# Ledger of designs, part 53: designed miniproteins, single chains, continued (3)

Each design is a single chain, and the fold is of that chain. pLDDT is the mean over its residues in the fold that is shown.

## One batch from the design tools (miniprotein)

Design m9940
Fold by ESMFold2-Fast:
Structure m9940 (fold): chain A 79 residues (1-79)
Amino acid sequence: KKEYLEKGEELEEEGKKAAEAGKYGEAAAKYAEAAKYYKLAGDEEKAKEAWEKAKEAALKALKNPEDVAILQAFSKAVE
């Protein structure tokens, strides 16, 4: 559905902005959510790319312990 693709693109944009602001836990959550919407849209390539961005942001979030809880909650949503 086009709504899922558009939502995924919006979430990926939000993840990018969060990462640029140094909020890597929030960025990881947004990218993971974008990956989920891309899967619902049938765009497996974009879903894969968004999920890789989520993993990278999650690794950077280890520098901010406050974001770890957000990452852990979101990991369960994208399994």
Scores: mean pLDDT 75

Design m9941
Fold by ESMFold2-Fast:
Formats: C-alpha cells, structure tokens, sequence
Structure m9941 (fold): chain A 75 residues (1-75)
C-alpha cells in the first residue's frame, strides 16, 4: 500500500539521519580531543562554538536533502 511505502521510506530516512549524526558526533569528539591540548581555554571555547555551528548547518542541510528526496519519491 501507499502507507506501507511511506512508512518504509520514513524508517530508512530516520536510519540515514541517525547514522549521519552518529558519524559526525564521532568526528566532533576527535576534533575536540585533537585541539584540547593545543589551544588556550578561550581559543578552545571559540573553536567548540564554531564547530557546533558547522555541525548544526550540516545536519540542517542533510535534513533538507532527505525531505526533498522523500517528497520526490512520494509524489
């Protein structure tokens, strides 16, 4: 049914977003660890804030791409 197709596509989209988020979180931790000992506390805070902004933009872009794909596949 159309409902079964929608549910399957939504489940796949959720899994894709979770995988992206998990992989990005791992890279964030690696970047924070790499820079923790190299930067002053003030510089590290600025770096962490910038990294958080970059991650949010990347997640927003991925969500937009997934939504556009779902709209195309369900139309």
Amino acid sequence: SLEEKRNKLLDEAIKELKKFSDERAQRVMEELRANREKLTPEEFRAFSDKLAEEVMKEIQKRVKEINERLEKELS
Scores: mean pLDDT 84

Design m9942
Fold by ESMFold2-Fast:
Structure m9942 (fold): chain A 100 residues (1-100)
Amino acid sequence: SHMEELRRRLERQREAFRKAVEQTYKDDMERIKKEAKEKNIPEDVYRARVLGVRYAYLELLLKHGDESAKPELERIRAEYKAMPPELQKVFDEAKKRVKN
């Protein structure tokens, strides 16, 4: 059926996109981890950066139809609301950087 062919096409596109997103995520995480180690970044600041990057990647996956991202997005959103304003800013800056 037409719907079955569309489903197969979406699955292939989702898989290709997921692989591209995963590679960029790995590169971003490697950079953040290296910087945290080299500059002795406080654990709370490091965690805020990690969550911001993770959130951006999960939003990308969800935008492309990966609904499995929803529970983790909601968990991170709850953690964000509990953060002090200075850590929310760190999260926001890390999230924004993923778009580049």
Scores: mean pLDDT 83

Design m9943
Fold by ESMFold2-Fast:
Structure m9943 (fold): chain A 82 residues (1-82)
Amino acid sequence: MEELVEKAREAVKEGNLEEAEEILLKLVEEGRYEEAFRLAEELDLPPKVRGRLEVERELPEALEAIKRGVDRAIERNKERLK
């Protein structure tokens, strides 16, 4: 899935650091830690972004999946409360 890597590069090129961070977090969730860190280093992303990736990597994958599941459930619940 080279598509995520290219999408992250394009986001940085457009100045969209938030989107680049989200894509790198997706790589970490998929277990592609080395690619995520290498890409962050290659793109000279701010230390804050790299620090976030290190935190996500150190957490058990199951715990991070639970956190994202909860966040997505909260967001979907807010949309249903129209």
Scores: mean pLDDT 71

Design m9944
Fold by ESMFold2-Fast:
Structure m9944 (fold): chain A 69 residues (1-69)
Amino acid sequence: SAKERAHQLLLRGIGLRLRAIGLRLDAELLLERDPESEEARRRAEELLREARELEEEARRLFAEADALL
């Protein structure tokens, strides 16, 4: 049913949002530990980029789920 499919998309989207939150926290910790490190900044930028990609995918899944309801 459309409702079951919507629920599965919402669960997937929530999972991606949780992963994105984890990556953002990892980036914050890297910058706190080594605030002057160029390596830490580059790694944090990579984590933040991945987090944004996951957040965008989650938004698409939520939009698809909303369309089914």
Scores: mean pLDDT 89

Design m9945
Fold by ESMFold2-Fast:
Formats: structure tokens, sequence, C-alpha cells
Structure m9945 (fold): chain A 58 residues (1-58)
């Protein structure tokens, strides 16, 4: 299971994006091109798209 942590706050701008607070851990489900990831929040269980630069892989 691939995990990552949010290195900065990210606010969702579309319904398909996931809002993350710095320090929140996610499970990486899919890589969408070079710049985006589909992730599941370990805190809420919600799934959404986040920019790859928001996350640091664990």
Amino acid sequence: MERAVAVKDFEAKTPNELTLKKGEEVEVLLRVGEHYLVVRSLKTGEVGIVPADVLEFL
C-alpha cells in the first residue's frame, strides 16, 4: 500500500478534488499523468484528486 503525507494545505476547487490539511496521511490509489494523484484520505475515507506537489511519499 503506497502512502503519502500532505506537506501543505490544499483546498479543493472542483467536486472531484480532495481538500487536505498539512500533515494528513493519504493512500495513493492512482497516478493521473505526471502532476495529479487519486488518493483516499485516511482520516475521512474520502477519495479525490490532488496535485502531486501537495504530497510527499512515505
Scores: mean pLDDT 82

Design m9946
Fold by ESMFold2-Fast:
Structure m9946 (fold): chain A 72 residues (1-72)
Amino acid sequence: TKRGEELIDEAAEELRKGNIEEAKKKLEEAEKILGKDDPRVLALRAQIYRAQGNFKKAEELAKKALEVLEAE
């Protein structure tokens, strides 16, 4: 839905500004609407982990997002 997409965009903007906690809140709201395995949710969660220095978890989530996008 448009609201889920808006929340992803808002979370990405907050993350770009360095507001990690606000980005996490917006992502949690988007996850409730779009689902935890939505590739946009997974990709943004990977970006949050990367911003926090958790590169291993970021890589795992980015790979999962790609797998979901490539699923037929």
Scores: mean pLDDT 81

Design m9947
Fold by ESMFold2-Fast:
Structure m9947 (fold): chain A 73 residues (1-73)
Amino acid sequence: SNSPEELEAEILASLAMMYASIAKHTEDVEEVKELLKKAEELLKEIEKLGNEKAVEIAREAVEEIKKKLKELE
């Protein structure tokens, strides 16, 4: 069974993935920058919760948003 902290980390990681999905479908550089900032803030919070799989998912989401930003710049 998941602890409350593990469940919180999973929810936050899912939100980071959602931000990455939004970023892939937009051409607005400012929107992608805002999504990157939000995803990076989520990654920092997830890292405090000790769920390594959620951290990996959030890191992948951040990298996908960075890749999209680089494609638009």
Scores: mean pLDDT 85

Design m9948
Fold by ESMFold2-Fast:
Structure m9948 (fold): chain A 64 residues (1-64)
Amino acid sequence: MLSEEEARRLREEGERLVREGLELLRTATTLEEILRGIGLVLRGIGLRFQAGLQLGEPAEPAPR
């Protein structure tokens, strides 16, 4: 049985990561901080996308 809690958790974590990444970008004073913020936003988007697929949206096959 698939855990709806895991899908919900992934969505919440993704949203949290996007928020954290945006906050980091707002206060970023170094290139490394900017890159870290971008990485967090991208990870958050990926998690939200995966959660959407798991929650019954038609899955687009990701090749690689």
Scores: mean pLDDT 73

Design m9949
Fold by ESMFold2-Fast:
Structure m9949 (fold): chain A 62 residues (1-62)
Amino acid sequence: MTEEEFEKDLKENGLSDELINKYRDVHGLDSTTISTLRSMGVSEDILLPYFKDSFYEGLKKK
């Protein structure tokens, strides 16, 4: 899935333009958001940069 296809998928699943812009600008999506996006069919390759920050947050909490 390309980044453009990912953004379209988010819009089609009811995410606001504000949330899509936040996704573009941040690398620290929480684990729940990432899990939800995965369940919506977003590939791991698209999520990997954002996953890294959530992974580090998970390590901090553990």
Scores: mean pLDDT 52

Design m9951
Fold by ESMFold2-Fast:
Structure m9951 (fold): chain A 67 residues (1-67)
Amino acid sequence: PPSEEELEEEVDYALGLMAVGIAKVITKDEKVVEEARKAFEEAFRKGNLKEGLRKVFEITEKYLEEK
């Protein structure tokens, strides 16, 4: 069975994908979604889940504020 650390990493990645999915539903803009996804994946690769999630929300918020 996977280690607790491996399970946590998979859950964290899934949370990031869910946040990006929510951004897609809200913005309906593929460019914004792709930007959010890349920002999350970059932060996740650096081991910083909180920063990745923060960037996804920041990108989504900026889009909403411009409307």
Scores: mean pLDDT 76

Design m9952
Fold by ESMFold2-Fast:
Structure m9952 (fold): chain A 62 residues (1-62)
Amino acid sequence: SLKEKIVKTATSLVKQVAAGKTPEQLREIAEKVVRAIAELFGYTLSDEELEEIVDEVVKAVS
């Protein structure tokens, strides 16, 4: 699915900068990365979809 592709790509990027970050910092970074990926590929995410994707990315890197 589209969500799975974004989660996988964002997780790979966030993992590279995750070391030493607090959960709050990881969430902020993940949100920025997810937004950038969506914008680059022309996807429009609702606030609910963004939150769901960010939650999955943070879980994957924590």
Scores: mean pLDDT 83

Design m9953
Fold by ESMFold2-Fast:
Structure m9953 (fold): chain A 76 residues (1-76)
Amino acid sequence: MPKTVTVTFPAVPQNDAQRQALAEQLTQTLLDARKQGADFVEITAGSASARIPMSSVSEETAATVARMIADALFRA
């Protein structure tokens, strides 16, 4: 089976500062999952969720992907 790492945050970001903090945490989470050989990362925050294929994540793209996820969760 593909290896999926699940990461749960207690709530969706409520403001821009929380969105930025979430993006920074997600950047590290994606890099750590990549080191663990994960195929997917599933991120949950409150009632919102996102599933990210690790094929879209590299050291160069992790920050961009994390920002996109944090922005999507903030808008949800």
Scores: mean pLDDT 77

Design m9954
Fold by ESMFold2-Fast:
Structure m9954 (fold): chain A 71 residues (1-71)
Amino acid sequence: MSAEEKEELLKDIEETKEYIEKLPLSEETKKELLEMLEKLKELVEAEKFEEAHKLAGELQEKLKKALEEIA
């Protein structure tokens, strides 16, 4: 690992940030999701990929729940 993995994760984080910014979510939910993305970026930059992967999973679950609330 891990220059390729780091690049892929950073790209995914950026794309996810743009996606969240466009969603019709509450300001509070957007803030929480964006804060999690910032933490995820910090973990990736520190090459803590195992912790980054775990946080990405938590972010995905939170995003799924938020999307269900606006459906």
Scores: mean pLDDT 79

Design m9955
Fold by ESMFold2-Fast:
Structure m9955 (fold): chain A 58 residues (1-58)
Amino acid sequence: LALQQQLNKIANEAIESGDVEKGKKEVEELLIKAGFSKERAEEVAKRVGEGIRYTLSL
């Protein structure tokens, strides 16, 4: 799967399971594997985690 499709899959699975921390970790690992810096991967994972938490609060 393309990187964006993999990110969306991880985010959707985290929303369905309610496991935000697992979703954040999987996003971070995916981005590092894709060649992003650890700092950038952590930033994106944090934002994805915030989006998942927000969705779960609805």
Scores: mean pLDDT 80

Design m9956
Fold by ESMFold2-Fast:
Structure m9956 (fold): chain A 65 residues (1-65)
Amino acid sequence: SLEEIKKKALEELKKLEELLKNKAPVEEILKQAKKLRELLGELEKLDPKFAEELKERAQELSEKS
């Protein structure tokens, strides 16, 4: 269960990175960011260190756009 949530969070982060790289419409980027944020909320309860690391990566992606 935890490993499945971690895998999904990594997949959603990768999708967000691709959307930002391809300059996708803002609505698609926001929808993807929301999915990642929901998964990070679950991970924060189960593995706060992993959640923090993924949040930092997502923030780096936002700064590059």
Scores: mean pLDDT 80

Design m9957
Fold by ESMFold2-Fast:
Structure m9957 (fold): chain A 58 residues (1-58)
Amino acid sequence: MKEAEEHLRLGEEYFERGDYLKAASHYGQASQLYLEEGDLESAQRATDNAGEAVRKAR
């Protein structure tokens, strides 16, 4: 199983629950893992989702 995809899913679950700081953390982990895999498009999407979660947390 790809760890980046699992962190992306966890970020989505926390976002839906309104736990935006945990969502941002998991999206950030997903972005880093996608970068390590060379998947730049998925990394960018995860970074964008992390930024939105941080914005919502404020």
Scores: mean pLDDT 82

Design m9958
Fold by ESMFold2-Fast:
Structure m9958 (fold): chain A 55 residues (1-55)
Amino acid sequence: SMDEKIAQLERELQERLQAVREEARRNGWSPEELRKRQNELMRDYQARVDEVRAA
């Protein structure tokens, strides 16, 4: 179902956001770099959700 697909995308987003936070800590990223990468992931997530809803 659409709801199951969106729930899967939400789980994948949360996993990617966690991985990015861990990478930022390991590599000493600036708050700006972390924010930029998180915003990219959130935009990609929203685009995929919109595609699922449009189908």
Scores: mean pLDDT 87

Design m9959
Fold by ESMFold2-Fast:
Structure m9959 (fold): chain A 74 residues (1-74)
Amino acid sequence: ALSAEEREAIRLLTIRFANRLAEEVPDLPEEERNRLAAEFYARLVELARTHSLEEVRREGERWREEILRRVKEE
């Protein structure tokens, strides 16, 4: 099971990601933004099962930039 610290870190990373989507891609439908945030959260939870918290944060930041780039290019 994930530690409370890991769950909190992933939750905060996801909130920051959702906020950046809302600010940088305001025309993105709320449903799609929520879907991307949920996917981001699920991916980091899965990663945390086999990786350190530092690795999860690093990958979360990298994944955030990848998703933002993809959304802006479509």
Scores: mean pLDDT 83

Design m9960
Fold by ESMFold2-Fast:
Structure m9960 (fold): chain A 94 residues (1-94)
Amino acid sequence: SSMDEARRLAEHYLSNADVSYVVGDLPMSGALHAFILAYKYGDEATIERTRALAAAAPAPTPEQLEQARRLLKLYGLPEEHLETVARLLALAAA
């Protein structure tokens, strides 16, 4: 059920993929939140969907790359995901 709940929540976030908001004091987007949740629960299909959104996103700014590094450390994401996280922030134009 936790995987099914995670998928339902990821679909909710993806319905607002390009919407920016704040979680705590950190910048977030629907697509980025879906990516983080998918990574935590091993939802490979949602990881693939959010990576495709990242690939279509504008190039991240240096500030978005720095924000992405902080998010990687906070959520325990490997450094290989830096570009994806930064692009998902850029997608929301936040």
Scores: mean pLDDT 83

Design m9961
Fold by ESMFold2-Fast:
Structure m9961 (fold): chain A 71 residues (1-71)
Amino acid sequence: SVAGDTSLVPALLATLRDSPDPAEVERAAADLGAIGPAAAAQAVPPLWEIARDSPDPAKRRAAGRALLAIG
């Protein structure tokens, strides 16, 4: 279970930002959301950056969904 496990946050953020596979990006966003509010301090600033600045629309949407799911 990924719920509350903040040790996964850096790897999930790297996958969401850098993966060329849309399925991996979507899963990383879902897993960040499943960790929930415990991820907020580590994940919110980089997710906001991805949602605002990523050239990939799928990554911007995934980051936005993760932000909503975290809190």
Scores: mean pLDDT 84

Design m9962
Fold by ESMFold2-Fast:
Structure m9962 (fold): chain A 92 residues (1-92)
Amino acid sequence: MLSAGEALAAAGAAAAEALRQARAAGASEEQLAALRRALARVVAEVAEEALAGRPPSLDEIVDRVLEAARAAGVEPDRERLRAAAEAGVAAA
């Protein structure tokens, strides 16, 4: 299981990667704004769960980021989101 710090690092890294991929794919400024809002909610929820002593798993964090991106009309590469989340954990 991830520590609270590792879960937050994973969520932040995956969120940053989703934004990077969306921008690289030519997402509109409106899509990027919607994505930023959705990702901010995911990071806040991960923070709340981690602080409550129930940090979500790496797979749950990646799934939540992917769901938020899809809701904003963008489709990031799941494997790259996972790799970014894993790198975030390693750097925490």
Scores: mean pLDDT 86

Design m9963
Fold by ESMFold2-Fast:
Structure m9963 (fold): chain A 60 residues (1-60)
Amino acid sequence: SIEEIKEQMFKELEEWAKTASKEELEYTIEHLERLAKEEKDPEIKEILEELAEKLREKLE
């Protein structure tokens, strides 16, 4: 399901983010936000926006 895919993506992102630099986090956030703006599927767009928001929480 989409929910299971989202959960898996969040786990992988959190694991990566543990060792990522501030610059790497900022770059990835910008990339995800750009992908979300161009995405035509509302469900995928929401997932991309949520991933970007989750990474922003790591930046304070």
Scores: mean pLDDT 80

Design m9964
Fold by ESMFold2-Fast:
Structure m9964 (fold): chain A 59 residues (1-59)
Amino acid sequence: SSDAEKNIEKAKELLEQGQYAAAMTAAYEAIKVAEENGDKESAEEARKILEEAKKLAAG
């Protein structure tokens, strides 16, 4: 898997564990790597995870 895919999977696992701040960091890293590689699909998925983690961290 790409580095973006690895960070996406890590962010999902952290989100499931309730580690929202760590999930946000992993999702942000995934966005940056995906954008650098022109991977629009992975960047979009990572942004959705980032927004979900932000929402859960605020609640």
Scores: mean pLDDT 85

Design m9965
Fold by ESMFold2-Fast:
Structure m9965 (fold): chain A 62 residues (1-62)
Amino acid sequence: MKREEILRGVAYAIRGIGYELDGNYEEAAKSFEEAARAYEAAGDEEAAKKYAELAKEYAELA
């Protein structure tokens, strides 16, 4: 498993939460989608799926 991709996923997830707290759902959705891609590249299928679903939910709110 690639540690760099896991750390990237964590960083984007934190950024997405920050945008969510600011009510910026468009940027939150983009950040969670980047997190999902990072976890997919790391081979973490469950985390990738979870953040992809979050990205979709926030895109609906934007």
Scores: mean pLDDT 82

Design m9966
Fold by ESMFold2-Fast:
Structure m9966 (fold): chain A 64 residues (1-64)
Amino acid sequence: SVEEKVEEILKKYLPKLKNARSPRELFQLMEELKADLKKAGATDEQIEKVNEKLREAGVPPLKL
């Protein structure tokens, strides 16, 4: 399902986002995450749920 794909994408990117060494690296990873979520067919509601998990992990939210 799209929800399962979204969760797998988040699991892949979350450690990278938490370990980003610079604001530029973080921004690039967030753009890649956003692109992968869009390709997976994530809805705006599903992306909002991703943003909640990013916030819990201390990562800034994706801007849509």
Scores: mean pLDDT 80

Design m9967
Fold by ESMFold2-Fast:
Parts: structure tokens; sequence; C-alpha cells
Structure m9967 (fold): chain A 91 residues (1-91)
């Protein structure tokens, strides 16, 4: 059974399809990621759902992706990066 975590990014400018594609690629390349699917939530917010073999692996992959994304100079217009677990999404 796969566990899920979500990486949520808020930008100071409108989200582009290139932003979503790059976020999804970073999430896919994070160790432990089995599946990553990115989507635009609103004009300035995008999210990537990350699936992994365990809850701990999903959270670790999402945190690694968040760190890599914060370090990426292509994302100089990020205001907020959040990682949410299945428990936090269900609450």
Amino acid sequence: MLANAVLIVTFSRPVTEEDVARMTKIAKEAPGTVLAVGTRIDERTAAVGISAESKEAAEKAAREAAERLRADPAFSHIERVEVRTEEELAA
C-alpha cells in the first residue's frame, strides 16, 4: 500500500505550466518517490502529490523535494513552500 504526501508551493507571481513541470520533475527525482503528480491549484499556488512505499518515505521525499526546490534559482519567486502528510490533509 502506498502512502502520500503533498508539496504545496505559493509564488509571488502567476504559476506557469513550466513551474508545475519543474516541480513535478524535482519530486520524481527525490529518493523514495514512486509516483509524483503536479497540478496548479490557483493563479499563484501549485501542488505535487508524492506517493511512496511508506508514510515516512513519502514525507522524506516531499521534504527533499521542498529543499531542492528552495535551492533552485529558477524559483526565486517563491513565497511559501509547505509539506503536508495524509493525516494533515484528512484533518
Scores: mean pLDDT 81

Design m9968
Fold by ESMFold2-Fast:
Formats: sequence, structure tokens, C-alpha cells
Structure m9968 (fold): chain A 122 residues (1-122)
Amino acid sequence: RAQELLEEGRRLAREGKLEEALKLYKEALEIARKEGDKLLEARILAEIGRVLAKQGKLEEAIKYYEEALKILESLPDTPEVRLEIARILRELGEVLEKQGKTEEAQEYYEKANKILAELEEE
């Protein structure tokens, strides 16, 4: 159910229907939290961050990405979790770059690239 709402929200976000996507993501987030699905919770938080970044709400986007990272870093170190972390680090870099924080953005891009390179070697 929460996964279905996440997938529908992603479809709406790709169509530019950002407010509709946010509504579905928030509903999915409540369900994921109630069910204790931490990986799904982190994925939904990251998608909310991405929509907020597209709306120019950069500071809010950063908070959602940071919350998603905190959850993922508490989970077992699996390739799936590492891929989600790398994706969010890259998206944080993009938001920081939009804020003019080019040096901080570069650090996040380097962290993401290191994780992705390590996954390709395994």
C-alpha cells in the first residue's frame, strides 16, 4: 500500500504534478512509519525532498534528505541501503549547489561517487 502510493507519487512528480505527488508521499510516509518500514520511510522522505527542491524550497528539501540519511545510516549495511545513501548524497549536493555552496556540494558528490564506485567493484 505505501509502496503503491510512493510509485503513484513518483509518476505524478514526473508529470510535474508536484502538489499531488506530495499529498501521496505524505500518505505513504504515515503508512510506512506505522508499519515500521524504515527503508521505505527513507525513500519517501527523499522523494519529498526532491519535490521540495524542484519547488525551490531548498532548506526544507535539505531537512528531508538529512532525515532520510539518518534513517538509512541506522540500517544494516546492504548494497540497497548504500545505493539509497549515494542517491541522497548526490541530491543534497545538487541542492547545495543551487544555494551557491559549491564546496559543500563537491564534498557530497565525492562521497556519493565513492559509494557507487565501491558497489561496482563488488
Scores: mean pLDDT 86

Design m9969
Fold by ESMFold2-Fast:
Structure m9969 (fold): chain A 66 residues (1-66)
Amino acid sequence: EERKERILRIAQNAVDLAGLTGEENLKKYQELADKAIELVKQGKFDEAYRLAVRALGEALDEIIKK
């Protein structure tokens, strides 16, 4: 439960940050977040966590490049 909530929060933060860089990035990172949530539903917590963290890191890089 707590693991699932952490993954959801990381994915949400990636989407929020992507929103600061434009709608195209928002859609891209929303799809990555949705994939992470789907992996959680499948019980693949490690894969979901890694995907969410990568999405957050990439969204941060988009802001820095801006």
Scores: mean pLDDT 78

Design m9970
Fold by ESMFold2-Fast:
Structure m9970 (fold): chain A 60 residues (1-60)
Amino acid sequence: AAALLAEGTRLAIEAQEAAAAGRLDEAAELLRRAADKYAAAGQPDAAEALRAAADELAAA
């Protein structure tokens, strides 16, 4: 659904802002929430990529 994709994109942007501010744990959680929205919207590949990015941030 378009609304779920828009919410996912917004969360991904907020995650980038959090990461730029050094809040890596917050950024990782925002990316996981974005991934959930993308998965619900029928975008499993995008969701998987966002989860991988979140795991990388959490490991930094």
Scores: mean pLDDT 82

Design m9971
Fold by ESMFold2-Fast:
Structure m9971 (fold): chain A 75 residues (1-75)
Amino acid sequence: GELEELHRRLTELIEQYGKLLEQGQKLKEEAEKLEKEGDEEKAKKLREEYEEVKRQADELLREALRLHDEILRLE
């Protein structure tokens, strides 16, 4: 039914969000490591990638919250 489809989409968004959080954490940790090693150029590049991943994660979170509200209204 429609509720099953919405729950499936919400689950997919939450899974994608989790993967982006894991990717962001890896980028942040690697950037901190490179900064400690004195590789400022590579650290800066990874920080930029982290900010891009963060923006994508924020967008997915907004979409997931919208779907969650839709599910609640249909119950």
Scores: mean pLDDT 86

Design m9972
Fold by ESMFold2-Fast:
Structure m9972 (fold): chain A 56 residues (1-56)
Amino acid sequence: MTAKEQAEELRKKAEELEKQAESLKDTDPNLARALLAQAKKYREIAEKLEKSYEEE
C-alpha cells in the first residue's frame, strides 16, 4: 500500500467520523467533539502522507 493509498483510507475514515459527530452534536456534544478531534487527526496524518508523497 502506497502513502497515497493510506492517505485516501484515512480521509475516508475521517469523513465517516465527521458524519457521526454531526449526527451526535445535538444529543451528545461531548462525544461529537471527541469524534471531530479524531477525524481532524486522521485528516492531518493523511495530508502529511500526501505531502510527503509529493515531496518524494
Scores: mean pLDDT 79

Design m9973
Fold by ESMFold2-Fast:
Structure m9973 (fold): chain A 68 residues (1-68)
Amino acid sequence: GEEEKKLEVQKEQTKGQAVGYLESLGLKAEALDAEVGEDKGIAIVRAEGKLYKVTIDKKTGEITVEEI
């Protein structure tokens, strides 16, 4: 349905933004998964042999990175 299509687009945007941010820091990054909530998008990203949780605020675009 419409909501499912919207969620899929948001997941892909979240993955792309998370990978792009880590690559801007000089890391080679690969998105493994993404979850999109009402206020935030979360991506699980592998970079340089480590796993990172990347949280993106959907209103401000602020990105927070946490090693898992």
Scores: mean pLDDT 79

Design m9974
Fold by ESMFold2-Fast:
Structure m9974 (fold): chain A 85 residues (1-85)
Amino acid sequence: SDEEIEELLKRMQEIMGQLWALIEAAKRAKDKEAVALGGKAYQEFSKLSVEAMQAVRNKDIEKLKEIVERMEELLRELQAKLAAL
């Protein structure tokens, strides 16, 4: 449904916001390793965002849900790596 697509896109925006906040915090801390990790994550998220827009155009809710879940996994992995620094 359109409502389900809107909810998934909202979750995607929230995940992207979290990623941006982590990158900004790393830059403020002048943590070069954290900035590099965040930059790599940003590139992968950008690719997934393109795929998500295609899924929306095709009304492929299952694919969009899969992409959002993959973004959530990548964010958790990034947070774990940053915590280990």
Scores: mean pLDDT 88

Design m9975
Fold by ESMFold2-Fast:
Parts: sequence; structure tokens; C-alpha cells
Structure m9975 (fold): chain A 86 residues (1-86)
Amino acid sequence: MKVILTLEGLNVTELIAEALRAIGLGLDGYDVKIEIEGDKLTITIENASDELVEYFLKLAERYKKEGYEVKIEKEGDTLTIYAKKE
């Protein structure tokens, strides 16, 4: 399954922290693409395991509790999570 996580409204410290998390997944052997555009970070993971998908769903719930506007869409083999800080 493909996972796309988009985070928007991040400050510099938050961008660095989330980018380091994505780099960690790449070091763990996942196929990770990281894109940064201003205050927006997009992480794309190809061939995510079911355990990694559950991890990202829990991460999305955490962002929601932290005040992010969170949208989750599943289309075929792609899970898209969008989290925007208001």
C-alpha cells in the first residue's frame, strides 16, 4: 500500500522534526520520498506494510488531538492523510 502524508502550517522546528521522522523510516528500509514547499511537508511511502499504515493512522489521530485539521482518504491501494495546522 502507498501512504501519502501531507503536513501544512508547520514552523521550522516542526518541519525539521517531521523530516527527521521520515528520514528514519527510509533508514528502516522503506521507500520514502520527502518534499518540502514553504511550510508544507509531503512524505510518500511506497509499499508500506499493514503495521506502518496503522502507525500513520494513529499519527493522524495524534495530529487531530494537537489541533490540526485532518483529512484521511483511501483510494484503491493509496492512503492519503492531510493534516493542516490552523
Scores: mean pLDDT 81

Design m9976
Fold by ESMFold2-Fast:
Parts: sequence; structure tokens; C-alpha cells
Structure m9976 (fold): chain A 64 residues (1-64)
Amino acid sequence: SEEEERAYELALLLGQLKGAELERETGQPATVTVRREGDEFVVTVTAGDRSEVLRLSLEELLAK
């Protein structure tokens, strides 16, 4: 749906912002992956030896 697409785009944007932060800290390129788990988006951001996972609810993303 349009709302789900908007939520996905916001989750990806948040992942990209975290990726830029990790790139600055590590000097290595960041990889961002977004996966849906039920009512949440799981955003995995990896740069060099660093990896972070963000869990973002669909409800929270649609409220922004």
C-alpha cells in the first residue's frame, strides 16, 4: 500500500543516515538492508567491523 511504501522509504532513510554515521566513524562503505518482520522494519547497517540493527514499527513510521 501507499502507507507501507512511505514507511519503507522512511525506514530506508533512517538506515542511510546511520550508514553515513558509521562510514564517518570507520572510513568504510556502509551497507543498508531493510527487512519486514510482521509490523516492524528491521534495518541492518554494516560498515567495516561495525554492525547496528534498528527495529522500527510500522505504526511509529506512519505517525511521522
Scores: mean pLDDT 83

Design m9977
Fold by ESMFold2-Fast:
Structure m9977 (fold): chain A 103 residues (1-103)
Amino acid sequence: MDYEAKIKEYEAKLKEDPDDVGALLALADAYYKLGDLEKAIEVLEKMIELYPDDENTWLALATLYEKKGDLEKAIEVLEKLLELYPDNEDAKKKLEELKEKKK
């Protein structure tokens, strides 16, 4: 799959509609598939600024920090999500998993 061509396509869409959640998510995935975790994280952080109620974006951001080896940041992201949405069971389970990995 040509992820570089997809990045250019989604960047063009975001110039016309910077709040296009589908294009932002696709851009983050394309960067992740290319191994550019830093760029993927930047896109997801922008999505959280625009749509802080999208709990799945918070979970994806925590997963990328974990894959980067930054367990502290992954835990911080999940703790922030749970401050805003204390009933998120996926975030609770992932937070417990990451805390066990750190100990």
Scores: mean pLDDT 82

